# Designed miniproteins, single chains, continued (3), part 106

Each design is a single chain, and the fold is of that chain. pLDDT is the mean over its residues in the fold that is shown.

## One batch from the design tools (miniprotein)

Design m11677
Fold by ESMFold2-Fast:
Structure m11677 (fold): chain A 56 residues (1-56)
Amino acid sequence: MKEVLKEQIEKARTKEDVAGIAQQLVNLGYITEEEAVEITSLSLEEAKKRMLEILE
């Protein structure tokens, strides 16, 4: 599962992609809804970096 999520993060090209992945991370219990909001407020590159760090 983490490998699939990492691949989705690496392929993310838009803020909408980031928001969708962040919601998946909430649903799977990796982050809270509050953390997802924080991630989606970041730049595309910072959001991708943050989500990859969470999956380590």
Scores: mean pLDDT 82

Design m11678
Fold by ESMFold2-Fast:
Structure m11678 (fold): chain A 91 residues (1-91)
Amino acid sequence: EKLEKEIERFKALSDEELDRLWEIFNDPSVPKALREQALFDLLLSRRPEYIERVKEALKGKYPKSFWEAIEKGDFEKAGLIYLIQKAVEES
């Protein structure tokens, strides 16, 4: 499955590559879509230190169930929660 291949790819990323993604996520001059892509790339890496940084940056924006789904690798559930939260914020 395409998603499982992406997870294996991102799990193999170096700390330097993950730090670069973290910088992109936090750079307000980068387009929102690219920052969101960097966010999900960091989550797909399944690196606890980067997942905790993302949780802190998004504190209060996403429910606990979203982060539990990410930690368990249930990206389908996490994606649905993300879309619901995005729809609520855009309302």
Scores: mean pLDDT 70

Design m11679
Fold by ESMFold2-Fast:
Structure m11679 (fold): chain A 81 residues (1-81)
Amino acid sequence: SMKREQEQQQALGQASVDTLDGLGLAGRTLGNINDGTATPEQAQSVIDFLRETARRAEEVGDTVSAKVARNLARRVEEALS
C-alpha cells in the first residue's frame, strides 16, 4: 500500500529528527552536568526523551537511530553517577 509506505517513510524521517534533537539535548545536558548546573530532574527528562526516541526508532526499524539514542541515554545516566 502506498499509504503504508508513505507512513513508514515519515516515521523513519521523524526518528532521524528526534535522534538529532536527542544528540543536541544530550550534549547540552552533559555540559551542564560537568559545570554543575544541571538539575537531576532536567537530566532525567533528557534520559526519558532518549529512551522513548530509541523505542520509537526500533518500532519503525531504524536500528541505527535506536542504538545512538540508547548510547546517549547511557552516557547521561553515567554522568549522573
Scores: mean pLDDT 83

Design m11680
Fold by ESMFold2-Fast:
Structure m11680 (fold): chain A 89 residues (1-89)
Amino acid sequence: MKEIEKEIDEALLLMQRSVNELATKNASKIDPALAERYKELSDRYIALVEEYNRVRDTDPELAAKLKAEAAKLKEEIDRLDDEILELKE
């Protein structure tokens, strides 16, 4: 549905911005292991969102499962993003 699509797109854009800021401005000032974990989780989230968009209309059961996995992964990313931002400021 349009509302879910918009929310997913906005979350994806925010995540891409965070990754870009880490890469461009101050990546060397944070823990390399933390930066690597953030990238790994964000890549997995993007892959889940893309798969969700592909199956959303054809397999609602699989779509619901993928949405739940993406939500869990986003929570982990949000926690790490907060930790990374706290280290920068």
Scores: mean pLDDT 67

Design m11681
Fold by ESMFold2-Fast:
Structure m11681 (fold): chain A 102 residues (1-102)
Amino acid sequence: AEEALEYARKAIEAAQKGDPVLAVEYSRKAVEAARKHPDDPEAVLAAGNATSAALYALGRPEEADRFSREMVEALNAGDVEAALKIAERGTELAERYVKEQL
């Protein structure tokens, strides 16, 4: 959990400072850290929060909100694996936006 939480914190900080590229980089690191502990809901939630922050920094608040809601719903249902897949999809989308200069 600590590794995913630390990367998520860095992603959120980068997003708040207006650095979307760095936010996306740390969101990827948070997701990879969560994948090492796929049954840890705290690590997966941290990765999801990092992904949402990165999307928000990229000017995609609707998508950030959607992924955040899907993530929370999956975790509330006890489906940590589904939540991790949601975080992964959100991070992949954020990485595509960086490449497209959105």
Scores: mean pLDDT 84

Design m11682
Fold by ESMFold2-Fast:
Parts: C-alpha cells; sequence; structure tokens
Structure m11682 (fold): chain A 102 residues (1-102)
C-alpha cells in the first residue's frame, strides 16, 4: 500500500503543473480502491504505476494526459473486477509508452 501511494506522489512530482490536479484525482481514486483489491490486483496496479513513473520523461504532455485518463479507466476496472477492461486500458497505456521511447 505505502509503495503504491509513494509512487503516486512521485508521479505528481514528475508531471507538468497542468496535469498535477488530474494526477491528484487519480491518487484519490487509487487510495479509495486499494483496500478492496486482492494481492494480485495490487501487484498489477503497482507494475502499471511504476512503469508510468519510469517513462514520464519520454512522454509529451498530450501523451501523459491520455495515459492518465486510461489509468483512471484501469483503476475503475480493477474496482469493478473487470479484468478485460483493465487489460484493454493497460495495453493502450503500454502502446503509448513504447511509441514514445522510439
Amino acid sequence: MEEILALMDELIARVPDSLKEKVQELKARVEAVLPGLTPEERDRLLHMIRTLVEHVPYLTEEQLEKVIDLFLKAVDALAAGDREAFDRAWTEIHRIIVEAVK
């Protein structure tokens, strides 16, 4: 739990000022869903957050905003137990990151 929230704080620190409010909203949503997640779901969320934090310097502001919006969808899907919706959102996030590092 603490590791995920620490990574969310790191994400807030690394994003442009224009996106900080949106990432703070994402952090609040993550905090709300964390107690209801299984260990496996928490590991998936941790991997997704860590991957995003590591790749922030490679993303444009437009790409970051899109990834944060997809991240919100992924978190909502985890809260709903909708693995297919989570996998779709995560696949699109990963695609954007891979495209950005080329």
Scores: mean pLDDT 83

Design m11683
Fold by ESMFold2-Fast:
Structure m11683 (fold): chain A 114 residues (1-114)
Amino acid sequence: SIYLRITSVQARVLAEVEDVRLMIDLKDPDFEERLVEMFELAVEDARELKELALTASPEEREEIARTVEQMIRLLKETIKYALSNVDISPAVLERLEELLSEMEKILEEIKRIA
């Protein structure tokens, strides 16, 4: 079920965001590694959702697009939270911005599916 996959992705991303925010609040030295891992997993989820969108109905494809948009929003909010509370190395910030850009590209590809 596409809806089961969407729900699973949403639940995992929300849990990972909560975990990373807690690491930031505790000033855990591993927070940067966890941030990168979370963003890389989100890109993989977006790619899998795009593959599902290729054979989805127009209505299901719209729900997939909304899911990816919500993921992008949560990731952007997580970067803003981190920047407000901890120092992020320039190399890590650049990597997070690269991964976010890749997700935005995947979203546009989903929106272009006939």
Scores: mean pLDDT 89

Design m11684
Fold by ESMFold2-Fast:
Structure m11684 (fold): chain A 78 residues (1-78)
Amino acid sequence: DRAAQLEALREFHAEVFRRLGEALGRPELGEEAAELVLAGRSAEAYELMRRAYEEASEEERARAEELARELEAELRAE
């Protein structure tokens, strides 16, 4: 079921970007990146989030890294 796997991966990446945007204090960029991923424009979504991360404070980056660990744990639990 390749189509279902691709859909699940896109939805997962969209949710990751939404949460990353919140952690970085830029929820609007997270939502924009999520919409880009869902539209199949993942490269543009990644570029937006990469710039947000580079512009973020040390504290915001620390929150994003903590969120990444939480998401990894959530994936393994499911």
Scores: mean pLDDT 78

Design m11685
Fold by ESMFold2-Fast:
Structure m11685 (fold): chain A 90 residues (1-90)
Amino acid sequence: VEELQRLLVEFAEKYFELLNNKASKEEILELLRETAERLRELGLEETAEKIEELIEEMEKIDDSDRDAIFQVAQQAGDVAVEAYMEEVEK
């Protein structure tokens, strides 16, 4: 639970840093790939697979569509938060 909470905090910090610095699509994809790998290390295989699906969706978005790119990144954050809430309820 603590490791998953740490992941959520670090994701939020990196997400806002990328948003403020007008990060490229590739930089955001790198954050999502790192997040999926960390979720897998925590034994959250299903959650990692959901993030990987969002990575595939983001790869199809044009680099100029900043709103769509950040919307998908936000969905990845929501998936991680949902997994944390599920673990806390167990």
Scores: mean pLDDT 79

Design m11686
Fold by ESMFold2-Fast:
Structure m11686 (fold): chain A 55 residues (1-55)
Amino acid sequence: RKLTQAEVDALAAEVRARMHRLIALTLPKEQQPEAEARFDAAIDGLRAALVAESA
């Protein structure tokens, strides 16, 4: 089935939380802010694309 916009938003939030957790566990502190920013931007881009496709 197709995802609703609410489901896409919820999935994006879950993926972001999990990525931040993995970054905290796997990367040194110096790399964490940049990695978090890059992943957040990528997730936001994918979310926007999925919402546009569903609209």
Scores: mean pLDDT 77

Design m11687
Fold by ESMFold2-Fast:
Structure m11687 (fold): chain A 57 residues (1-57)
Amino acid sequence: AAISDANKSALLTEVLENLKGSTLSAADLAKLSGLPLSLVTAVLSALQAKGLITIST
């Protein structure tokens, strides 16, 4: 699904602030945020495409 820049930035910023920059997998982020894995993966992929984050697969 398409996610606006504001929504994806706010969502990931909130999660990362709560984790204080901890390194997590998409599955761990989905569990901690309570969001579907597909949504978390989409947000992470979009941010990686912009070069804002790097995630280990």
Scores: mean pLDDT 61

Design m11688
Fold by ESMFold2-Fast:
Structure m11688 (fold): chain A 97 residues (1-97)
Amino acid sequence: STEERIRELFEEAGEKAKKAKSDEELNAIGKEAHARLKELLADDPLLLGIAEAAMAYAIHTSDAEAAWRIYRELLEAARRGPEALEETARRLEEELK
């Protein structure tokens, strides 16, 4: 399923981020992850945006399970409407500070 592939991409990015020794390597991981998500989710720009936000979390924290939780929260908020999505995204960004 598409969800299984998204989760796999978070796990791959998180593991690569743990092994990264420089900001240049982290940037390369981010670019590769973005390209793969864009290819996978070309027909769904909203889901792409949600997956990209969660992927940034996976790379920043090196925690794919945390990223998957973030993905699920953003996806559920999106189903409630754009204001709920914006509020949930803002709360999650605050938690990363």
Scores: mean pLDDT 82

Design m11689
Fold by ESMFold2-Fast:
Structure m11689 (fold): chain A 102 residues (1-102)
Amino acid sequence: MDAEVRELESALLGEVARNPGLSREEIIEKGVEFAERALELGLPVAEAVRRALILVIGMARIAGLDEAEAFALADELARRLAEKYGEPEAVARGRAAALAPA
């Protein structure tokens, strides 16, 4: 499971590096797809959300967005995942873990 999730993260980051013209919407859609795949692999909602938000921040930075824009995309993804899963508390926990200060 964890190795499979890491391989998916690496593959998606590689796709963004090869396609630097990806739109903000395309980056968010990749984050949603990642979260769905992570849940299918057995991750809890909070952990799937945490990793999806970190992935979206990484993808946004590779695409040339600044830190503020990357965090704004992560917040937008968190809102979409809260709506999609109906688990706003788990999504909030995942977001807090992803956006912990460096």
Scores: mean pLDDT 82

Design m11690
Fold by ESMFold2-Fast:
Structure m11690 (fold): chain A 73 residues (1-73)
Amino acid sequence: SKLVDEAVENISKAIDDAEKGKLSKEVEDLVRSASSYIFQKDYKKALEELRKALELEKNPNIERARKYVEKVL
């Protein structure tokens, strides 16, 4: 799915942001958890993890990933 591919791309960019020290470890762990759920095709749990991440820290790549996951549901 193009929407799933776009969600994965934006999650990858958020992980890159975390590796560059732009995000806390807690937010990195939530984003990595969301990636795992997308791989399992559990888009509802992926969305919950991305929403939790955004409650802690605003990040444009996480926000775009959330919007694409919402469109899959």
Scores: mean pLDDT 89

Design m11691
Fold by ESMFold2-Fast:
Structure m11691 (fold): chain A 75 residues (1-75)
Amino acid sequence: SQADRLIEAYIEIMKELSEKFPQLKPLTEKLIEALRKRDWDEYNKLLNQLVKEMTAEQSLYFSKLMEEARRRLEA
């Protein structure tokens, strides 16, 4: 389904983010768990925490991954 493709895309983003920045792994693992459970309230809470904890470099990379995923999902 479209929802399954969206969830898989976000899980891939979280995995790539933590691969490049291993220090973010504890939060990205929790975000992946929330995505798998389709717990959007927990996902949004954890995403806000991630954004606040990220450095400028990490935020820029995350934005790039989100933009790449958006383009793939619109194709």
Scores: mean pLDDT 86

Design m11692
Fold by ESMFold2-Fast:
Structure m11692 (fold): chain A 79 residues (1-79)
Amino acid sequence: MAEEMARRKAEEEQKKQQSIELETQFENVDAYAKEVEKRAQELLKQGSMEEEVAHLNQEAAELRKQADALKQQATDLRK
């Protein structure tokens, strides 16, 4: 019983640490996605090149997809 308690405690601590790291990565990627989206919005507002806006929107979409994957991994580790 003591060994199983120690194992479960170690597994919980490891999952908690990994979840925190994934959550931090999610926050960083999400923040970057928001900055790219804001830049695209500013360029669109200025009437800038449609291709540049499209490229930034594509980058933001990929970053959002990566952020969602990280958030899902963090959630799965907390099960």
Scores: mean pLDDT 78

Design m11693
Fold by ESMFold2-Fast:
Parts: structure tokens; C-alpha cells; sequence
Structure m11693 (fold): chain A 62 residues (1-62)
């Protein structure tokens, strides 16, 4: 889980970019932005990050 209060201003800006990408239904942009946020917050194995992003994108676009 992410601690919103502990996110940097840059991470918040990335969140706004996600909202735009979702509005545009741009799956590749959503995946890239989510990956950047995940990397900035902690550092998940890239294979796990990709799998989780794919699942989240499917959920968001449902």
C-alpha cells in the first residue's frame, strides 16, 4: 500500500498523468506511469510490477 502523505510532489504529478491516460484509454501510458510510481515508492521486481500493472489496467478499464 502507498502512503499518500509520504509521496513526493513528483509522484503526485505522475498520479495526475495517470488520470489523463485513463481518460484517454491509453493502456501503454497507464502501464508506464504506474511502473514509474511503483519504482519511486519502493522497488518491486519488474516482472511482478508488470503483472500487477496489467491486472490493475484490466480492472480500471472494466
Amino acid sequence: DVDWANLSDEAKALAQRILRAIANRDVDAIRDILRQIADSNRGWPQDVVDARIDALVAELMA
Scores: mean pLDDT 66

Design m11694
Fold by ESMFold2-Fast:
Structure m11694 (fold): chain A 100 residues (1-100)
Amino acid sequence: MDIPELSEEEFKEILEKMLENFRKELERLVKQYADDPEKLRAAAELLFRIALQEAKELASRVKGFSEEEQLELVKEFARELERIAAELGIELPPAEVPPL
């Protein structure tokens, strides 16, 4: 859904749900590609990129945030995604958040 305006609190709630969904999807992929670590890594990296892109778009809709504050929130979200992946034995590349 297109959310035209977000508060900081609403944004954080959406990010928390995205983190939960990311974990569930990775757990599914780990089971699906148990014998194919190359496909597992590629699928995990794709999910990571999609989640970051969505978070960046959502951050741009938060009222009262500077571009710098939006970028820092997206970077923090990226670190949490990397932590979830690492817990499941998947190493993601360092968070390369593109400029706004």
Scores: mean pLDDT 76

Design m11695
Fold by ESMFold2-Fast:
Structure m11695 (fold): chain A 84 residues (1-84)
Amino acid sequence: SKEEQVRNLMRQTARTLETRAKLSKDKEIQDFNKKAARELFEMENSSAEEVIEKLKRLKKEAEKLNDLQTVELLSTAIKFLESL
């Protein structure tokens, strides 16, 4: 179902953010990715529209930090969700 695809993508994205937080040597990038992962896990029961809005906000924060890998990750997730 569409809801199952949204949930699976969110879990996958949050897990990737946790991995980035563990591997980062930059404390601001580490803290941001850890916070972003937590916020996405908290949205497990949210609509696709609410998730897209959160991902867009997190992408802007990643851009300000010059965390280009996280920007790309979040951009890919947004495009996938908007295609559903």
Scores: mean pLDDT 88

Design m11696
Fold by ESMFold2-Fast:
Structure m11696 (fold): chain A 69 residues (1-69)
Amino acid sequence: DAGGLGAVIGNAMGGAPQASGASTRGAYEKSGDKNGWEVGAEHALRGGGGPQAADWAKAFGKRASELLG
C-alpha cells in the first residue's frame, strides 16, 4: 500500500498546483519550507538511488502509511 500510495502522491505532485515543473523536486522547492523528513526525500532524489519521482513517491508513501496504519 505504501508503494501504491507513494506512486499516486508522486504523480499528483508531479502535476501539483504549487509547481508547474511537474516534478517532485520542483514542487518541493516551490513550497518554500522544508522539514527533516522532506529534506531526506529530496536528498534521495538528488544523490540517492531514486532518479525518478516514483522512488521519492515510494518514500513519501511509506511515511504517509506510517501515519495511517
Scores: mean pLDDT 49

Design m11697
Fold by ESMFold2-Fast:
Structure m11697 (fold): chain A 61 residues (1-61)
Amino acid sequence: MLSPEAQELLEEMRRLAEESENPAIRKVIDWWIEEAEKHNASAESVRKVLEVMKEEEAAAA
């Protein structure tokens, strides 16, 4: 089971996916979240992926 820190970061990632208007991007993010939950990803791994996603979103705005 994921640590509380990893769960918080995954919730933030889910929110980012919901805000995406592109179904393909949303599907990729959902897939990554599912894999992270199945493989008990570390909070550090989730944070790194989330940081990249946020930077790309900010650059697109």
Scores: mean pLDDT 73

Design m11698
Fold by ESMFold2-Fast:
Structure m11698 (fold): chain A 81 residues (1-81)
Amino acid sequence: STDDLKLQIQRLLRTLPNDPAHLAQVLDIFRQHVGQANTNRILQVVAQSDNPLQGVIQGLNSLDLSQSQLQAILDQLQTLV
């Protein structure tokens, strides 16, 4: 389900180092699979967050994404661990 995939992505993001290089890699993955407009929506939430990766999680939860988009993001994020 989309909710299960979002939960898996959130858990993975929480294991990543909270540094600019990892944030940039995460945002590039999102851009590839959800496009520039949706990535910009995530960036707006990130800019308002004390923790950038938590901002990505909040942004992700605000988007209506397909199972195929979420699976592609999850698969590519797994390469960062």
Scores: mean pLDDT 87

Design m11699
Fold by ESMFold2-Fast:
Structure m11699 (fold): chain A 56 residues (1-56)
Amino acid sequence: QLNAGERSALRFFDTDKNGTLSDAELNTLVQLYPSLDADKNGTINPEERAYLESLL
């Protein structure tokens, strides 16, 4: 459940524009938008990663 601003930031961090986020890009996104880490454990689950990548 991303708002338009969060979705725009997600696309911006896909620097290669290949529809896939690297682990480094995901870590940077979580630092800037902690709300993307639904578990609040500092780690993006594979299911969460797949959801975010589906929005690219």
Scores: mean pLDDT 66

Design m11700
Fold by ESMFold2-Fast:
Structure m11700 (fold): chain A 85 residues (1-85)
Amino acid sequence: SEEERLRALSEEILTVLKDLGEKFAKYLPLIPEEYRPLFEELYNNKDTLTLEEVIELLRKSGLDLLEVEITIGVLQLRYAVEKVF
């Protein structure tokens, strides 16, 4: 369902942003300019936002969920590669 997809994506976003930590600024250029304000807001509040608040931010953003999923996947892949090499 869309709600299950939003929940899974929101959990993944929080996990990735917390894993990136201080390296977030280094990966910010990999995020398309139109999505950066959302990801910066999520990053700045990653330790205080509830999962439900993240879901609501994604819904209100009007962004295509597939494009958000692709963006997070790119961040995960780049982080994983740089963590090993």
Scores: mean pLDDT 81

Design m11701
Fold by ESMFold2-Fast:
Structure m11701 (fold): chain A 106 residues (1-106)
Amino acid sequence: MEEERRREEGERVARELREALEKLGEFVVEKGIASREEVEEELAKLEPSLEGVAAGDGKLLEVARRMIEVMKKVLEAIEEGKKLEEIEKLAKEVVEEKRAEVEAEM
């Protein structure tokens, strides 16, 4: 793929990941798991990685896509009113599933 198209894809993926992270952060604050300040600090720590994804780094881009899929499933379970323990279990299962897919591609 051309470098320009890879960068456009990276910017799109970075936006989707940021949106998912912000939604998950709001849920964490609403449930009293963490303060808004703690969530904002963690999001700030992720900014360099998000910039790498936006720049079209292939390795970071693939990791970001997997994370978006995990976060979408977690957010879906949250919207369904699942208990925190069920959401945590689902997140772990999806992470393991996506990790196995990455290992199979390597």
Scores: mean pLDDT 71

Design m11702
Fold by ESMFold2-Fast:
Formats: C-alpha cells, structure tokens, sequence
Structure m11702 (fold): chain A 65 residues (1-65)
C-alpha cells in the first residue's frame, strides 16, 4: 500500500493506504508526518509478511510437485 509524508499549503500531512481506503491526516509537523507514515508502513510490512508466508508455502508446495 502507499504511505507518504509531505506538506500541503505549508501544513504537514501524513497519508496511507488502508483496508478502509486512502487516508490523509494533518500533522503538527513534518517530523510527526514522517513518523506516522513510517509506523503505518511497518504495520503494512507486518501484514504482508503474514500473508507472504502463506503464499510462499503454497508456491513451494506447487514447485515441489
């Protein structure tokens, strides 16, 4: 999913793709926007690892056949 941090009209904004849709949240500073985006990226990586382990097992079983 997409994760980002930046400024819009001088306001710091964090953005992320979620299961509930794309979300953009104003932040008090660019540093906080970056931190929020990083935390969301870590959550997405963790979810992808869990899904990836299932997919990897399925692919390995198919390759062994």
Amino acid sequence: GEVGAGTEDGVAVASASTELGFVRVPQPSLEEAVRTARDRAEELIKQAEENGLKLLKEVLEAAAS
Scores: mean pLDDT 69

Design m11703
Fold by ESMFold2-Fast:
Parts: sequence; structure tokens; C-alpha cells
Structure m11703 (fold): chain A 74 residues (1-74)
Amino acid sequence: SALLELLEEVLEELRRRGDERGAEDVEKAIKFFKENPDDLEGQLAVLRILAQRLAETDPELAARLRARIDELEA
């Protein structure tokens, strides 16, 4: 899944930066996506929460998630 690939890339970058809280939040999102592959509404809600939480510490990663949300809502 392209969404799972994006989340894995974001997770690796957060680990590289030492953002343990951000990494935890992304790991939970990956688990949710794997357990709920057909829940588009839930997936979008999780992505919005991640983008909001990352906006303060990792604005570039937040922007990547926001761009993907926009694609899914179109």
C-alpha cells in the first residue's frame, strides 16, 4: 500500500531524528491501517491527527501527510 509505504518512510525519518513520541504515533497508525484496510474514514482521521501532531516538531513530514490526505479526499 502506498499509504503504508509513506508511513514507514515517515517512521524511519522520525527515528533518525530521535522523535520517539512521533515514531510511537506513526507505529500506532501503521497498526491501525493494517488492521482496518477498508476503513477509509478511520484512516483519514488517523492521518489528520498525525499531521497535526507532527506540525510543531516536523513540519515537512506533516506537509507530506497533508498532501496525501488531500489526494484521498479528492
Scores: mean pLDDT 83

Design m11704
Fold by ESMFold2-Fast:
Structure m11704 (fold): chain A 67 residues (1-67)
Amino acid sequence: MAPTLPPPVLSEEVAEIARHIGRVLRHIGDALQAAWDGDEEGVEKHNEEANKEALEGGLGKVDKVIP
């Protein structure tokens, strides 16, 4: 069976923000992988996707994932 999580200590809004953060982190991971592979276009693409997800999640826009 799936592990039993502790009782919710966060509001549903915070949980929704956490889900958006998880999606942003996934795009950041993809951007880091592209940077590791030397794929500059992939880095820009995934940075843009991370920014879009962050904006949709109400986190605000970030300029770059990788400096």
Scores: mean pLDDT 68

Design m11705
Fold by ESMFold2-Fast:
Structure m11705 (fold): chain A 76 residues (1-76)
Amino acid sequence: MLLTREQFLAHLERRVQEALDEARKVFSPEEYERISAELRQALAEVKAATPEEFIDAVGRLNRLLAEVRRRVKEAK
């Protein structure tokens, strides 16, 4: 079955929330504030994206999510 845009966006929102929950446990309040602002902005850009911008916006969010997850693992 084809994944709807709504289902895909819900999946991305869940991924962002998971990353923020892990970041909160590991990073300083100042670093957490920066990361949460960047992830929320990237997610907002995906939601606001035109069809032409959607792939790039999703790519940016996925790169930020991967970076945050990597930094969380490195902090142990």
Scores: mean pLDDT 81

Design m11706
Fold by ESMFold2-Fast:
Structure m11706 (fold): chain A 109 residues (1-109)
Amino acid sequence: DAVAAAVAAAEARIARDLEEAIKEYGEGRAEALLAIGLIAEAELLERAAAADPDPERAALYRALAELYLARARELYAKASEEDIEEALEELRRSRAEATYEAAERFLRE
């Protein structure tokens, strides 16, 4: 079953991503960062499902989006308001750094 296999693979990925995030950011902040990421991925999957003419692929994307939203809710429940604020600040900082690095690479070419 392709849906069951994809859901199992996504669960394993989420578990690994959480372990790595905890090592880098610590508990609370890691859960908040991963939850925000999963919500963003779920929105992309829902848009992909709406645009896909293949009903089987659309169903797969919706199943993954539902999983990601459920896991994000569980992760958010473990994070404090301060953890969420710190995670958002870290994401803003990381995005700015990525933009700067991209500009530097462009100028070197």
Scores: mean pLDDT 78

Design m11707
Fold by ESMFold2-Fast:
Formats: sequence, C-alpha cells, structure tokens
Structure m11707 (fold): chain A 93 residues (1-93)
Amino acid sequence: EDEEILKKVKELVDKAEKAPSIREQLDYVREALRLLKTLKKATPESVEILERIMDVVQRIIDEAKTFDEQIEAATLLLAASVLLVIERNKLAK
C-alpha cells in the first residue's frame, strides 16, 4: 500500500521537475503532497521525496510571474515543510 503510494509520488515529482509550465508543476506537486499525507509510515525515501518537492516549489516561487502562482507555490512549500518535520520526527523515534 505505502509502496504503491511512494511509486506514484515519485512519478509525480519526476513529472513536476520536467513539466514545461508552472501550472503543470503546481498540479503535480499538489497531487504528490496529497498522496504523501496518506502514508502510514515515515521512511528515509518519503523524507527524500519531500525535500525534492520543496526544491521544485522553491524554483516555482522564484520563476512565477503572477501573485496567484506565487501564493499557491508558497502554500505548497509550507505544507511540504510541515509534513517533512512530521515525517522526520516519526523516523527519529
């Protein structure tokens, strides 16, 4: 179950990194974060994926030309940052 979710998330992150438009990048990141929130267990892999998502979102913030895109990206960055802290804390138990 978690393995299937992680595989789908990796595909979405790969697509986000390669997508030609900011809209597509935002849509892929949003779906990846939605799926990551459903994981039952934290793993080093889920932490690494969250760090990759944060890198993609930071790039979007830097490149976005509209206020709406920048706010959407900033919101996703906050969500990814919070989830990363939660996942790291679960691993550190």
Scores: mean pLDDT 84

Design m11708
Fold by ESMFold2-Fast:
Structure m11708 (fold): chain A 96 residues (1-96)
Amino acid sequence: SPEFERRKRIAVRKAETLRDILERALELAKQEGDKETSEILTEFLKKLDDALALLKGNREDAEKGIQLLEETMKQLQELAEKDKKLRDLLVQAFLR
């Protein structure tokens, strides 16, 4: 449906944008020697890559990809609320 294709296109752009932010945040964490934050960001990048792969598939896979993206974004938000250093790195990466 046209509405589903719009949802899928929006999800792809959100995932690609978030991946770019997380890649920049990972580079910042590496420059600071923060191994723990680097490992966290690497795991979220893997989840985004999995979501993007699903989003490029058939409708069933794309629905799973949207769900995985939403779950990944929620987990990242919840973690950033508890981890000031992660939050600060994400904000710095977003503004660059």
Scores: mean pLDDT 89

Design m11709
Fold by ESMFold2-Fast:
Structure m11709 (fold): chain A 113 residues (1-113)
Amino acid sequence: SYEDILRAIADAYKSLSPEEQALIEEFAKKLYKDSEDLLKKIPQIVKELLPDASPEVQLFLHSVAVMLETYNYDIDKVLEGLKILIKKVMPEKADELIAIFDKIFAAVREKLA
């Protein structure tokens, strides 16, 4: 379910170092730079699971959970699409961000097994 995916993602995000979380925050803020209206539509459960995360990070992780449910838990397909997005939004830090998301998706895969 969306809630199970979101909980797995939230737990994985919380296990990251402060430096890894900061890099995801930089990415999410750049991704949503011109999307202020979307930041007003973050589900309450995301805010409860990630109270210390910025609204941009909350929205991004919500969007990842929606994508995983939409693609019937095809982690490899979602991760492939995310890698393309990362390279477009933050090419200068793409390898570091991709490594962090590979780590997140490995943890999600383990919890949903």
Scores: mean pLDDT 86

Design m11710
Fold by ESMFold2-Fast:
Structure m11710 (fold): chain A 68 residues (1-68)
Amino acid sequence: MAAQVQAETDRLYEEAKRKIDEIVKEMEKKYGPEVAKAFREQLEKILDEAYEKGRAGDLEPLRNLVES
């Protein structure tokens, strides 16, 4: 059970990280590097919290990041 949860958590984390990178690139193009940096810092905080939740067995926060 734990190993399966960790594998799914890692998969969703990588997918969410890719999505964040794409969002940050678009924000930088539209609003510049300062706004992109602020967004990245906020999204990374959310991602870190979601990853910790996933490791504990709650995958919903990571799924929400991927689906956003």
Scores: mean pLDDT 79

Design m11711
Fold by ESMFold2-Fast:
Structure m11711 (fold): chain A 102 residues (1-102)
Amino acid sequence: MMTQEEALLEARAMKEISERNAEELREQLAKAKAEGAPQEVIDLLEQALKYAEKALEYATKALEAAKQGDVEKAAELLRKAKEYLQKADELYKQAQALLKEA
């Protein structure tokens, strides 16, 4: 079972990763729109950004739960954050693949 110290460490790391991923996706989306990328690519990047923002929301909630000593809630919220980060990465890779075919 996860300790409160482990939950705090993992939640802080997940929040930092999620913040960086959301920022990077915002920059990629802005570039795609500016360069006139296909609408399918823009749609994939917009959805990836939404998932990265959800990951950040769950990571932030996990950190608050961990600070309160609610380790089980923190662990559940961390699992959701990881799931949304994975979905964001999968969509980003699909967008990159389409750009290579265009």
Scores: mean pLDDT 88

